# Designed miniproteins, single chains: the designs that were tried, part 32

Each design is a single chain, and the fold is of that chain. pLDDT is the mean over its residues in the fold that is shown.

## One batch from the design tools (miniprotein)

Design m1091
Fold by ESMFold2-Fast:
Structure m1091 (fold): chain A 78 residues (1-78)
Amino acid sequence: MELVEKIREAAKNKDTVALKKAIDEVMSLPKEKQREIVKELLKSDDPDILTVAFELAKRLGDEELAKEAYEKIKKIME
């Protein structure tokens, strides 16, 4: 998915402006599409990408996805 790739690239480059714009685009999509994007980001082992997934899941109000992202970040950072 093109938007997932934009988020991965922005996070890898620490491009906060591009990342903010990509997040705003995600939040403009239907909730079903937002969940799909979060699930794709959760497949990453990059803590910066997982942090974006966590933020998006929280904005979505999806506690289960937010918890999954948080646990993955915690495991990688340990």
Scores: mean pLDDT 81

Design m1092
Fold by ESMFold2-Fast:
Structure m1092 (fold): chain A 96 residues (1-96)
Amino acid sequence: DRAIELLEKALEFYKKALENPDQDYLIEANRYFREALLEMTDLTPEQREAGRAEIDAEYERIKANFAKNPLPEEKVRKLAENGIKTVEKMLEYLKK
């Protein structure tokens, strides 16, 4: 359930990035996607919390790097399209 919720949130932000190519939507989508992958992994509660901390740290690094070197709109759209396809396939398999 939590993995599906996170994938649906990732899909929402990828679709927003495709419609209005803002790298911040893409960065949010990738964060939720990474959190969903973590929830689908068979981990102890301690390992899961450590994984969340790593995702949060990576999110902050990515935000800082892209604030300094913004992605072109066409690149944001291409990455969003790829993200949508990936997440939709994963949701199809999980909802089966």
Scores: mean pLDDT 84

Design m1093
Fold by ESMFold2-Fast:
Structure m1093 (fold): chain A 114 residues (1-114)
Amino acid sequence: SEAEKNVKEELEKFIEENSEYIPIGLKLLETNKEFAEEFIDILAALLKQLSELIKLERLSEEEVKEIALELGLSEEIAELLAKKVSDHIRLSKEIFRLTLKAMLGQIGLRYKEK
């Protein structure tokens, strides 16, 4: 859809400009449990909004978990995310991967901890 294409292009541009901050975002989630829980809640809300806009087939809990692990989230955070979103996430694997990368980059950029 046009909505999916527009979201993809915007996410890819943000990631290209901010990819260096993704590892910083990952480290922040690993070092602060309360921050990780808040991140998961914000990400879940965003994924729900994108799912309502794009309305593709649902991603399974296992698919969500596998992508989160691939991107460097811990087993614990990946499992928590999958449980929070799998009931309502209607995105392609690609859009989900890009959204997660963009959110990690945004968090890393905001805090700039090295």
Scores: mean pLDDT 83

Design m1094
Fold by ESMFold2-Fast:
Structure m1094 (fold): chain A 61 residues (1-61)
Amino acid sequence: SDSLFEKAVKALDEGWKKEAAKDYEGAVRSYSEAIELFKQLGDLRTAEILQKRKDELEKKL
């Protein structure tokens, strides 16, 4: 029952939780998964926003 959309939302939610916990390595991994899933869904705008967020978090590593 996990659609591509459900998987994308779960990966995004995990990214937010990791970022809130200051687990920036975990957040980067989860956002990378969400980016690829949103690209597969054709939601390029959300993928772009998440890519910029991931890039900012990588500066903290």
Scores: mean pLDDT 87

Design m1095
Fold by ESMFold2-Fast:
Structure m1095 (fold): chain A 61 residues (1-61)
Amino acid sequence: MSDEEAVAAAREAAERKAAELGADDAVVTVTSQDVRASGNAPLEDLLAIERAGWEALRAAR
């Protein structure tokens, strides 16, 4: 799978998790090597968003 497809899958998973948690102010940054969540959300929510994105990124590669 291409890095672009892996990044897209990771972003989708992270954004879906953010929506589930109501973390509308969370900002997700995805690269082929990393997933980061930042913004005005509880740390637990940011970590859950990062985990969802990272799991999707690893599964896609």
Scores: mean pLDDT 79

Design m1096
Fold by ESMFold2-Fast:
Formats: structure tokens, C-alpha cells, sequence
Structure m1096 (fold): chain A 72 residues (1-72)
């Protein structure tokens, strides 16, 4: 479904943002901004609403951070 595709994209974004932040915290905001913008554009192209896309990205970002913290 379009929602499943958006979730896959959000998971990739969350992973890339977390990886970039861990390598260079000073660039974290820049990477997050660029990746979030790309994700929103792709999600809208899939027909996912901006509200739903934002929720999906937020949930996947939270999951990625929680999994990283548990792995310590």
C-alpha cells in the first residue's frame, strides 16, 4: 500500500539521519532538514497526506532512536 511505501521511506530517512548525527552532530540539523524535505515530497507523490506523512516520519524517527538506545 502507499502507507507501507511511505513507512519504508521514513525508516530509511530515520536510519540516515541517525547515522549522520552520530558521525557529525554539527551537521545533524542540515541532514535532517534535507532528508525530511525529500521524504515529504516522495510521500505526497504516493498520495499520502502531509499530516499522515509527518506522523509516519515522527514514529520511525522515534523507533530508530529507541532501538539505538537499547543497543547500548
Amino acid sequence: SKIDKARELAREVAREVLEAALKDPKKASEVMGKKAEEFMKKSLELGVSAEEADKILTEEMKKALEEYEKAK
Scores: mean pLDDT 81

Design m1097
Fold by ESMFold2-Fast:
Structure m1097 (fold): chain A 86 residues (1-86)
Amino acid sequence: SLEEARKAYDELVREDTAFLKKEPIPVALRRTVERLKEFADKYPELAEQVIFDLESIRLFARQLGMYDIAELAEKAIEEIKKKYGL
């Protein structure tokens, strides 16, 4: 359900925020991209929210010169859009 998906999303954000405080930024961002991609597969009703989050990560990674991470986010966005017709 959308309510269950939203609860799972809030927990995902909490966990990823905690990792960002404990890990180097590139490690935390790469993990977050992969986790968001997997989250969209489990909860396609939040796929648009996941795409907006990945776009934010892509822009942030580019600002930090982390182009490999920006490309990972871009590929995840393209894959989600193809799967869910967005």
Scores: mean pLDDT 87

Design m1098
Fold by ESMFold2-Fast:
Structure m1098 (fold): chain A 72 residues (1-72)
Amino acid sequence: GPLEEAARSLRAEADRLNRESDRLIAEGQALLASPNADLVRAQQLLLEGESLRGLAGIQQGVADILLKKAKE
Protein backbone atom coordinates (compact mmCIF):
# COMPACT_ATOMS: atom_id res chain seq x y z
CA GLY A 1 0.00 0.00 0.00
CA PRO A 2 1.01 3.69 -0.10
CA LEU A 3 2.63 3.69 3.37
CA GLU A 4 4.77 0.64 2.51
CA GLU A 5 5.74 2.26 -0.83
CA ALA A 6 6.74 5.51 0.94
CA ALA A 7 8.76 3.52 3.51
CA ARG A 8 10.52 1.61 0.69
CA SER A 9 11.50 4.91 -0.99
CA LEU A 10 12.85 6.31 2.30
CA ARG A 11 14.85 3.11 2.93
CA ALA A 12 16.31 3.27 -0.60
CA GLU A 13 17.37 6.90 0.05
CA ALA A 14 18.86 5.92 3.45
CA ASP A 15 20.86 3.14 1.73
CA ARG A 16 22.16 5.63 -0.87
CA LEU A 17 23.13 8.14 1.87
CA ASN A 18 24.91 5.39 3.88
CA ARG A 19 26.93 4.32 0.81
CA GLU A 20 27.97 7.94 0.13
CA SER A 21 28.78 8.39 3.87
CA ASP A 22 31.02 5.28 3.84
CA ARG A 23 32.82 6.58 0.73
CA LEU A 24 33.48 10.05 2.22
CA ILE A 25 34.64 8.63 5.58
CA ALA A 26 36.99 6.18 3.82
CA GLU A 27 38.43 9.06 1.73
CA GLY A 28 38.88 11.25 4.83
CA GLN A 29 40.59 8.45 6.76
CA ALA A 30 42.87 7.64 3.78
CA LEU A 31 43.83 11.33 3.57
CA LEU A 32 44.68 11.36 7.32
CA ALA A 33 47.00 8.36 6.73
CA SER A 34 49.05 10.43 4.23
CA PRO A 35 52.48 11.70 5.49
CA ASN A 36 51.56 15.18 4.15
CA ALA A 37 47.90 15.01 5.25
CA ASP A 38 45.60 17.88 4.27
CA LEU A 39 43.92 18.03 7.67
CA VAL A 40 41.35 20.64 6.56
CA ARG A 41 40.20 18.48 3.61
CA ALA A 42 40.20 15.32 5.76
CA GLN A 43 38.04 17.06 8.40
CA GLN A 44 35.60 18.30 5.71
CA LEU A 45 35.19 14.77 4.26
CA LEU A 46 34.66 13.22 7.72
CA LEU A 47 32.10 15.89 8.71
CA GLU A 48 30.21 15.45 5.40
CA GLY A 49 30.24 11.65 5.79
CA GLU A 50 28.96 11.73 9.39
CA SER A 51 26.24 14.26 8.41
CA LEU A 52 24.98 11.94 5.64
CA ARG A 53 24.97 9.02 8.12
CA GLY A 54 22.78 11.12 10.42
CA LEU A 55 20.39 11.94 7.58
CA ALA A 56 20.21 8.23 6.65
CA GLY A 57 19.20 7.46 10.26
CA ILE A 58 16.40 10.06 10.09
CA GLN A 59 15.10 8.57 6.79
CA GLN A 60 15.19 5.06 8.33
CA GLY A 61 13.34 6.27 11.45
CA VAL A 62 10.55 7.84 9.39
CA ALA A 63 10.28 4.65 7.29
CA ASP A 64 9.87 2.59 10.50
CA ILE A 65 7.03 4.90 11.69
CA LEU A 66 5.24 4.54 8.33
CA LEU A 67 5.58 0.72 8.39
CA LYS A 68 4.21 0.58 11.96
CA LYS A 69 1.18 2.66 10.87
CA ALA A 70 0.64 0.36 7.83
CA LYS A 71 0.26 -2.66 10.20
CA GLU A 72 -2.66 -0.96 12.00
Scores: mean pLDDT 90

Design m1099
Fold by ESMFold2-Fast:
Order: C-alpha cells, then structure tokens, then sequence
Structure m1099 (fold): chain A 96 residues (1-96)
C-alpha cells in the first residue's frame, strides 16, 4: 500500500537526518576545535545539516583564515564539493 511505503520512506528520512545531524555536530566540533574556533561549531553543524554547502564552505574558510591557515582557506574556498573539502581537511589534520 502507498501509505505503508510513505511511512517507511518518512522513517528512513528521519533516521538519516538524525544520523547526519549527530555526525555533523561531532565533525563540526572537531574541526572548529582544531582550527581554534570552538564557538563556530554550532553554525558549521547547522550549515552541514541543512545541506547549505556554500555557507559551510565559507565558515570553514573563515575559520582557517582566523587560524592563520591561509593556504587551507584558499583551497576550501575553491573546493567544488563537500567531498573535496573533507579530503583537504583530513590531509591538514594528518599534518598536525
């Protein structure tokens, strides 16, 4: 029945959103702390949860610049996708 399929799809979306929110909050906190801007974690998590990649990218670049990581900030501003930004951040964290 369409009703049962709609309920299943809604539950899957709700679960996926909860997982994304928790991962975004944990990741945003880790990145913000590593860049010396723990106060930015909430705004970054919100942008990630809402799929607002342009805002998330801008916040990441701002945090990197504030931390004196100008090359990282420029690379993040030029990142075409979240996946590329994740790769840049992971490489940077591994060098610390």
Amino acid sequence: SSSRLEELLRHRRELAREIVRRLAEAWARTVAEALGRPEAAAALAEALVNGDWERARALLAEMARAAGEDALAEALEAAPSPAEAWALLLRWLQRK
Scores: mean pLDDT 80

Design m1100
Fold by ESMFold2-Fast:
Structure m1100 (fold): chain A 73 residues (1-73)
Amino acid sequence: GSEVVATFEVDTAADPTPPLEKINAIGEEGDVAVLLADGEAVAVLPMPVSREAFEAALAASPTPTVTVHIVRP
């Protein structure tokens, strides 16, 4: 079954570069990054995560903080 291999919080108003680099450093081929706002999925992004997709997901968040789960199938 799917396993959460990493979890961390991202401030949607902060520089997206450090959390994006962290996601892509941890994530492996076949993994996905699940972005949650108040426990609800706002994006599911395949690895490696692009800057454009990540920034779009953060901009779509209804909350100022997003929880990122890196999920291995």
Scores: mean pLDDT 86

Design m1101
Fold by ESMFold2-Fast:
Structure m1101 (fold): chain A 99 residues (1-99)
Amino acid sequence: GPAAPGELTDRLVAVGVVQALLAPEARARGEELDEAAVARARAVFERLVAELGLSEEEIERLREEVLRFVKENGGDNEAGVKFVEELAEEIRRKRAELA
């Protein structure tokens, strides 16, 4: 199913997920982060994990894939956002087939 109805668009969810997944790497580079934005991003990520039923191994794989896509696209977070949007859509579509 979708993220909470009327609360967040798929794009806003994907942006939050990418920010949450990349925050540790940004901190490792000494980048200054808006901690309030990081906290909101983490909350969005946790909601998506619960909605999609992701395991710890799947979460780690998702983080590695997002980081890889961002690096392959010259550090453009938009590549990670698009990847998350497409993955969430595929999982939702697969769940709809079971209804």
Scores: mean pLDDT 70

Design m1102
Fold by ESMFold2-Fast:
Structure m1102 (fold): chain A 68 residues (1-68)
Amino acid sequence: SSMAEAREREIERLIEGAVAFIRGLIDAGESPAAVEAAARWIVRETERLYGPEAAERVRRALEEVMAE
């Protein structure tokens, strides 16, 4: 449905934004502890607003960027 497509697009944009934000912190030389704290906060807020499946997708994307 159009609504499901809009929500999926919103989640994809959220993932892209979260990855860009965390990558920005790493590039700025923020501590690993600060980067991890920011990532955990983003995942928790995603779960609150979009549910556990969206939160898991964000968590995986952020784990990948933090492993770079």
Scores: mean pLDDT 87

Design m1103
Fold by ESMFold2-Fast:
Structure m1103 (fold): chain A 97 residues (1-97)
Amino acid sequence: MEKVEEAAKEGIKSLMEIGDAASKGDGKKAVELGKKSIKKFKEKLKTETDPALKAVLEEAIEYLEKIIEAAEKGDGKKAVLLAIAGSLRLIGLVLDA
């Protein structure tokens, strides 16, 4: 439980920071931060064996990739909505774990 909660917390933090950068019109910063977070979570995923932790990391990566796409298109509103939706999904995974 605690490890899943901490992973979700880090995922939510990354999603919200990137969504905020995109909402402020800083698409380059949003993409840079998103790519760094994806790399970090993919490295964790390579050696993770806990299915609940894998689910949190995979969902975080998926939403980060969607936010990067929205930021690259200049759609800051969509990036914010994806950050909120992703955060709610990660909370749901913690509750199901």
Scores: mean pLDDT 85

Design m1104
Fold by ESMFold2-Fast:
Structure m1104 (fold): chain A 82 residues (1-82)
Amino acid sequence: GSHEMKKKLKEKLDKAMEEALKYAKKAAELKKTDPKKAFEEELLAGSYIVSASTYVVILDDEDARKKLDETIKKIDELLKKG
């Protein structure tokens, strides 16, 4: 049913956001010592954000949109620190 599909999509969204943050943190840590690997990790973080954005559009849920926006802001802050 619709409610079961929404639960699975929310789980996929949460996992995508977690992976995006994980790769963004790795990118920030590597930026000074290995810029090429940092860039590759940043691209992976971006790929997970694209997936998360797709899930948010399908969910059509304001709380999901807000969580994604907050995750994007955290990633931007992490990448600025590196």
Scores: mean pLDDT 86

Design m1105
Fold by ESMFold2-Fast:
Structure m1105 (fold): chain A 80 residues (1-80)
Amino acid sequence: SKYVEVVRKLGELLENEAPAKEIAEVTEPYNILNEEEAKALVNAFRKPDPTKASAKEKEAVNKVLELIARAAAEVAAAEA
């Protein structure tokens, strides 16, 4: 399933501290994160105080949370 695979690849890229461009490339075919949004995601993750994240950084994080929710829904549907 496409969302489970994207979550797996995104997790591997984040674990390996991959550049924002590679993060964007893995999600771009599914219109999840572009390069600018991937940069915002990386910046949010590197901030000392997460409460000071910008609106763009919060939006990028929310897109990843929605992707995780979609992947979970695909797993649930496949097991039903």
Scores: mean pLDDT 74

Design m1106
Fold by ESMFold2-Fast:
Structure m1106 (fold): chain A 62 residues (1-62)
Amino acid sequence: MSKEKIKEVLKKIGFSKEDLRDPGNFRLAIKKLKEMYDKGELSEEEYKAVIKEIEKLSVSVK
């Protein structure tokens, strides 16, 4: 999955990479991504890929 598409998804939910450094904003972003998945705006593969990528950006552990 491209980084550009991930950035577009984050813009749609109203968060930047900087916002995701805050644990509260990170949790809210996860909730909004799940809502997009439940609405069919994201496939299961896209949803999982976005979650993994933002975890890497927020925690820098992977």
Scores: mean pLDDT 73

Design m1107
Fold by ESMFold2-Fast:
Structure m1107 (fold): chain A 78 residues (1-78)
Amino acid sequence: SVREAARRATEAAAKGDPAGMSEHVRRILEADGLKGASRASAAMAANQAGAPTGDEGYELGIEGSRKAAKYGPAAPVL
C-alpha cells in the first residue's frame, strides 16, 4: 500500500540509509510492476519530505500519490 511504502522510506531515512531506501524501492518495483512503481514513488516522496510516522506517514503517502496523478506515476521519483 502507499502507506506501507511511505513507512519503509521513512524507516530507511531515519536510519540514515539512502541505499536501504533505494533497495526497498527497487524490490517494490520488481515485485509489483506498475503498481509497485506508484508505491515506490510515494515512498520516495516521503523520504524527500522527511521522516513522517503513523498518520503523518499516511498523509505523506497520499501527497506522493497526488503528485503521481498530476505529473505521472514516476513524478515523485523525479
Scores: mean pLDDT 49

Design m1108
Fold by ESMFold2-Fast:
Structure m1108 (fold): chain A 74 residues (1-74)
Amino acid sequence: SDKDGIIAALEKLRDLALAKGKYDLAAEIDKVIEEVKKSTDINEAKRLFVLALSKAVEAGLLTPNSPTLRVPKP
């Protein structure tokens, strides 16, 4: 499902944060994963995924023009 794809992408983002020693970011991404798992609305799950990407950019893990992750559309 789209939701399972979002969770998988967030888990990869968390693992990348851990590999780069960004433990605080990894913990924030884990919180987002738990919120996505609780969500019954796919639009909320997508919003949470975009929020996690923004946190990763702010933490310097990703650049705004990075091709690494794709957000599924509604």
Scores: mean pLDDT 77

Design m1109
Fold by ESMFold2-Fast:
Structure m1109 (fold): chain A 93 residues (1-93)
Amino acid sequence: KEKVIQLLDEFTERVIEIAREAGAPEEDINRIASISMKAKMDILLTDDKEEQLAIFEKYADEIVAIMERVSPEAAERVRQLADEALKKIKEIL
């Protein structure tokens, strides 16, 4: 769990950095932070590896959808980071 949460936090930090660089409004930054907190809580509530993976995948999809509205180029960058984080999570689980 701790390593999965760490990877989620690292992914989220980088997403917020990209969003700010792309000129995302504060409401979108706050939405990203809110979704991130919910995903962390959901992961903490389950011991099932497949469920933890599914939670991260849903979280990443929601973040990419927000970034698509901010910038298509930023969304592509975030999608690549999500794929990298997902691969690392699969190796840990």
Scores: mean pLDDT 83

Design m1110
Fold by ESMFold2-Fast:
Structure m1110 (fold): chain A 70 residues (1-70)
Amino acid sequence: APVFTPEAREFLEKAVKESEFWAKLFGVDPENPVFGENARNAVLALQEHFGLPRDGVVGEETLEFLKKLL
């Protein structure tokens, strides 16, 4: 599973509940979001796309880029 800061977790849980696109991208059920291997792979792909370190950790820098996609 990807590692989230509390702010990143709250943001992503809200985003997947409000957007079918984000729910499908992270491979989660918007009614019961569980961030597993599909979510980790999506985080790694996004980190690579934005030129960030591929560590699977959604901290301040990764969250900043995710917010720009909304």
Scores: mean pLDDT 74

Design m1111
Fold by ESMFold2-Fast:
Structure m1111 (fold): chain A 101 residues (1-101)
Amino acid sequence: KEKARSYAWMAFIFAVAGNVEEAKAYADKAIELAPDDPEVWRLAGHAYLVAGDYETAKKYFEKALEIEETPEIYRDLAFVYKVLGDNEKAEEYLKKARELE
């Protein structure tokens, strides 16, 4: 679990640095080690989001939401839907985030 989260965090760091291939490799390793940890899916989703792969980021945030519903995951989904141009779904997810707070 701890090792998986570390790999997911490394994926995000590499994505921010512009090292897209390393970011994806570390994200995949994190998910393989802990597919039941919503934080691993969230961090992997953020790595793909920073890398510009919005469709994969959306799928990973949706997977995190299946495991655990949190305001943070709903905000992550709202952001990716807004980036993809779906303002109606973005607003709906923001409302769900506020309802959990």
Scores: mean pLDDT 84

Design m1112
Fold by ESMFold2-Fast:
Formats: structure tokens, C-alpha cells, sequence
Structure m1112 (fold): chain A 100 residues (1-100)
């Protein structure tokens, strides 16, 4: 049932988005205002497509990593990049499991 699989995939990505924004807030990498803005933008992208939402998450990570590097916080930038890479790989694997 294609529609049921698409719904489950979107729910999974929405949970990922919420957890990701919470991680950024808990680590002090973004402000509460930035978190609300990003969460809203990501949910709007997810309503359009999973691909657009994931692309927007990558753009947000790139912006934060660049900001951290400019601030001389290289270790925090590397930790965020590693966390994101592992998290996105896990998410993609879970999406594939729903498709089968």
C-alpha cells in the first residue's frame, strides 16, 4: 500500500527533524528562535517531499558547521558533522525498510 508507506516514511522523517532540532538546542549550537524557524521550515519542506526536507537539513548543518569553524570551534564542527552523517545514514536505512 503505497500511501501507507509514504505516510510512515514522512512520520519517520518528522521524528528525525524534531530530534535533530532538539539535539542542536541541547548542545547550544542554535538559539531557541533559530530552532523554531528551522523546525517550521523543515516541516513545510516535508509536506512537499522527503527529499526537499532532507536537503534543507543538510543546508542547516552546513551553515552551523561553517559558523562553528569561523568561531574556531573545529571540534564542535567535526562532532556535529559526524553525528549528522550517522543519523542520516540510520534514517535512510529505516526509510528503505519501510519501502520493502
Amino acid sequence: KKEEKEKKQKELVEEFIEGFIKYLLDEGLITEEEGEKYLKELKEKLEKSIEEALKKVEEIVDEIVERLRKEGKEEKADVLRAFFSGSIDSLKHQIELIEK
Scores: mean pLDDT 82

Design m1113
Fold by ESMFold2-Fast:
Structure m1113 (fold): chain A 56 residues (1-56)
Amino acid sequence: SMDERLAEEIERTATAAVLAGTPLRNMEEAAAVAAERLGISPETALEVVEKVRSSL
C-alpha cells in the first residue's frame, strides 16, 4: 500500500540520519527527522508508521 511505501521511506530516512550522526532516542524523534527530510508533517509520519506496525 502507499502507507507501507511511506513507512519504508521513513525508516530508511531515519536510519540514514542515525548513520550520519543524528542521535534518535525514540520513535517520535525518528518520525520528526524523517518528516522534515521527506516534506511531510511529523504527525503524518507517526500515524503512517503506527498504522503499518499495527497491520503487521
Scores: mean pLDDT 73

Design m1114
Fold by ESMFold2-Fast:
Structure m1114 (fold): chain A 72 residues (1-72)
Amino acid sequence: SKENQIKALEAYKKALEEAIKNKDEEKIELIKKRVANMLLELGIISEKEAEELEKMKPEEVLKFIEEVIKKL
């Protein structure tokens, strides 16, 4: 459901904000991959966009998650 998608994205956003604050590079990369996979499986982004998301700066990924939540 849309509500479950928003809840999951908000949880990933919070986890990513915490990982950035803690400078936890491994956790940042893990969260980026999980977000990319979730958005790809939901048909929100393409395979190419998913690969690009994994290469984005963590702060850019946060903005992208916020924009996706607003559009849902």
Scores: mean pLDDT 87

Design m1115
Fold by ESMFold2-Fast:
Structure m1115 (fold): chain A 62 residues (1-62)
Amino acid sequence: MEEILEEIEKAVENAESLAEAVEKAFEVIEKNIDKIKSLKELYDILLKAMDIASEIVEKREE
């Protein structure tokens, strides 16, 4: 799980918009779907991915 979240953070680091950040985060999740063992784990990763994407994009928008 932590490795997937780190990949998401790296992928969204240069996102220009929230929509792009979310798209990149979901692409990382899709690539790592075989490492996700349950629907509950997927849901938890999605929530954390959305938080990461939002925080990174908000820091870019002054």
Scores: mean pLDDT 73

Design m1116
Fold by ESMFold2-Fast:
Structure m1116 (fold): chain A 80 residues (1-80)
Amino acid sequence: STQEGNQLRQQGQQALQNGDLKTAAQYYNQSGQKYFEAGDLQSAIDSYKQSAQAAVQAGDNKLASQSGSNLGKAQDQLDS
């Protein structure tokens, strides 16, 4: 749900404040998934962008690729 997406986004923001980039990327990726499931495509796109950025900064290439792929899917769905 959108509410679950909001909760996960807040957890991602908290992880960023703590300097835990990998944990932040994981929460933002999960937040994006919840927004995507809810049909909130813009929030999904925003969350996946935050996830990809944090994952790249953390050096987590697998998570960066997953978030980038999910971002592309959300963008394609928005444009459909």
Scores: mean pLDDT 88

Design m1117
Fold by ESMFold2-Fast:
Parts: C-alpha cells; sequence; structure tokens
Structure m1117 (fold): chain A 71 residues (1-71)
C-alpha cells in the first residue's frame, strides 16, 4: 500500500479515537477499517490504529448479535 494512504488512515484513526466521529464520513471510516485490517494481518499497526480497530470490532460484534436476533 502507498505510504500516503497509510498516513491518511492514521489521521482518521486518531480523529475517531478523539471522538471526532462527526468530522469523518462513513466512506472514510470504512476505507480506514479495510486498510487497518490488512496492516493488522502484517503486524504493522500503530497503537492508535489498534484502538480504532478494537472500537470498530466491538461495534461489529453488537451489530452481528442484533442481526442474528432478526434472523
Amino acid sequence: MNEEEIKRVEKIAKLYIEGKLDELTPEEISRAVEIIRKLKKENKLSPEQKKFLEHIDAMAAGGRAGAAALA
């Protein structure tokens, strides 16, 4: 991946952790999650990216439980 893309993702993760979620678009968050998951597989995550992914995974777990209840 391009270094520029990684830097952008770090900035998005930092803003998310700072609670500035309303300054981020769903598209930016979705792209950041995808890139961060790839970086996690290669064990190249920053501490901020790791926290961001943990928050996203917690949300995804909650959403999955809700979807299972509707199925």
Scores: mean pLDDT 69

Design m1118
Fold by ESMFold2-Fast:
Structure m1118 (fold): chain A 61 residues (1-61)
Amino acid sequence: SPELNRLLGQRLVDLGLLDPEQAEEFVKQLNSGENIYDLYKKYGIDPRYATSIRGLIERNL
């Protein structure tokens, strides 16, 4: 969902994994249907970290 994608981008900034500009582009690419794991690889994000964050956000939506 666009809201989940926005929250994920913000969380990645809060963790210091992306800057705000990178997070905005990441969210735009997710919203356009790009694969989340390909984006993690592109931005050098450990998929284990990002999967845990996404699961936490999904449980609180």
Scores: mean pLDDT 77

Design m1119
Fold by ESMFold2-Fast:
Structure m1119 (fold): chain A 82 residues (1-82)
Amino acid sequence: MQEEARREALRAADLLAELADKFASLGADESAALYRKAAERLRAAAEDESATAEELYALIAEVDAELLAAAPKIQAEVEAAL
């Protein structure tokens, strides 16, 4: 369970980092920074030996909620950068 949670957190971090690079390539620098920060948070938590599976899943859910809440701002920035 804990190892599985770590793998999920690392996978999420990698995906968010890739999306951050994509946003940066479009000139959406604020969205790129937001996704990089989220990726760094997930990676740091996954590399923390004291982190429990519950804490890792809670962080993934928190990051998902934050990005969902930011979606209108992300869309506006991407549209402005195009």
Scores: mean pLDDT 84

Design m1120
Fold by ESMFold2-Fast:
Structure m1120 (fold): chain A 93 residues (1-93)
Amino acid sequence: GLKEKLEELLKEAEEAIKNGDISKALDYLIEALNLISELIDQGEYDLAREYLKRVEKLIEELEKIPITNIEDDIKLGVIHLQIAVIKLILKKK
């Protein structure tokens, strides 16, 4: 189910951050945000809020590592935009 996929993606993102693999961590976090949007579409608002908080915590840890390439900067920008949109949707639910 979506919860099991999210748990695996967040675990993989955390390990990628610990290993300094920023590009991989960003890819896992984008995929996790897409699944959080799917939770919202299914009406699972409280679960979406819980997982969003976990994604935001991982982004906070990732941003402590210097980003040195344009592709990863773009991915981080996409992540921040996705988080902002999800927060706006959840605020009205």
Scores: mean pLDDT 89

Design m1121
Fold by ESMFold2-Fast:
Structure m1121 (fold): chain A 67 residues (1-67)
Amino acid sequence: MQAPFSLSGVGSGTIVASSGNAAEVVLDDGTRGILFVNAATGQGVLLLEDGTSLVGQASASAVAAAG
């Protein structure tokens, strides 16, 4: 399943898989990562394949897929 997502201050991309409270994502630049979302707050933490971690407010689609 592919669903669009955005994370405030980080950017946008596509959710390619989800498992529990985590989602596998591909950013618009092709970078892969894992998104964790707190469903109660909408806050997301994105761990990129390069080891970068980014925090922002997740879109409703990201909360639905990963929360």
Scores: mean pLDDT 76

Design m1122
Fold by ESMFold2-Fast:
Structure m1122 (fold): chain A 83 residues (1-83)
Amino acid sequence: MEEGEKLLKEGEEYALKAQKALDAGDYETALEYAGKAKELGLKAVRLFSEAGDRKGILRGIGVTIRAIGLQFDAGLKLGIPMP
């Protein structure tokens, strides 16, 4: 639980950094931070899933989806095709 909360906090912090970089036109930095946020969100989902914490799983999914959206936006600005 405490480990999952730490991962969520770090993921949210990287997502915020990615959004700030995107807003500033730093698309490469935004892509890097969004990637970190996605990894942290997915790791949080795994930990909360093992613990049976449905609220934690949903929060981890939320961070992951937000991070994917930020990666997509930054990737488009850099001309990188995103699936």
Scores: mean pLDDT 84

Design m1123
Fold by ESMFold2-Fast:
Structure m1123 (fold): chain A 90 residues (1-90)
Amino acid sequence: ISEKQLEELKAKIEEYLKAVKEGDDEKAAQALTDLSQTLIDASGLTSDDPVKLASGATSSANELIRKVKEGVPLEKAAEESIKELKKFIE
């Protein structure tokens, strides 16, 4: 994962956490969707089953947010999330 990809993930996690704090469920859902797409892009994965790819990425994004909230370093949390996504698709 690149430094630029880590900064993108950080920005989307902060956007999600702000939306949750403000009670903006729509913005929180959008930030989660954007984060999921960033994880797909960072993974380099493609799939003939876009629903499976999207659901896997959403699960990985939720786990990434949870780990970061619990104090796991972003780089480690992101690497683990990408590894999990790749394993799920393969």
Scores: mean pLDDT 79

Design m1124
Fold by ESMFold2-Fast:
Structure m1124 (fold): chain A 107 residues (1-107)
Amino acid sequence: EPEPAPSPEAYLEYSFENGEVTLRTGPGVRVERLSEDEVRITVNFTLKYEGKDYNVRVEVTFRKTADGKWEVVEVRVSGDFPPELLEELRQLVRDWARGFAEAATEA
């Protein structure tokens, strides 16, 4: 596949309340329009925990309802990371996804 032009090295850093877990975006947020009423957003993160780096992949699928509102229909979190972090990562992703859906509905 043709590689997209190198995006500026933009990182988004998120820390959990204990300060031990940090999420950083990898190069490129991928947005795919699957249909007129369905969009998938894929984000790759580097999770830093106890001096180790883990690769995390997040996929969120949004669907436009009959009322013209965007809703989150699927959230997938995958990667090689400690199982105890899964619930915190899922909650963080759900909060982001909800914010995007609300913003898209208002636009």
Scores: mean pLDDT 65

Design m1125
Fold by ESMFold2-Fast:
Structure m1125 (fold): chain A 71 residues (1-71)
Amino acid sequence: SVREKMLEIARKNLGKPVVEVAKEMIKETGDTVRASTVKAELLKRGITKITEEDLPLVEEVLDRIDAGELY
């Protein structure tokens, strides 16, 4: 699924800027809306580089998008 692919991309890009991670998500999935929402939610919280501790938040954001709570 797109969700699983985006989580895989986040795990493979630990330590990289959130902007670069979101670009990779778009490149591999074609889903600009989901990737841009993940980027916005992380940056809003002051997360500029993705860390292992941020992965649960990425998963939460993706789940909320799928539930229609974020767009």
Scores: mean pLDDT 85

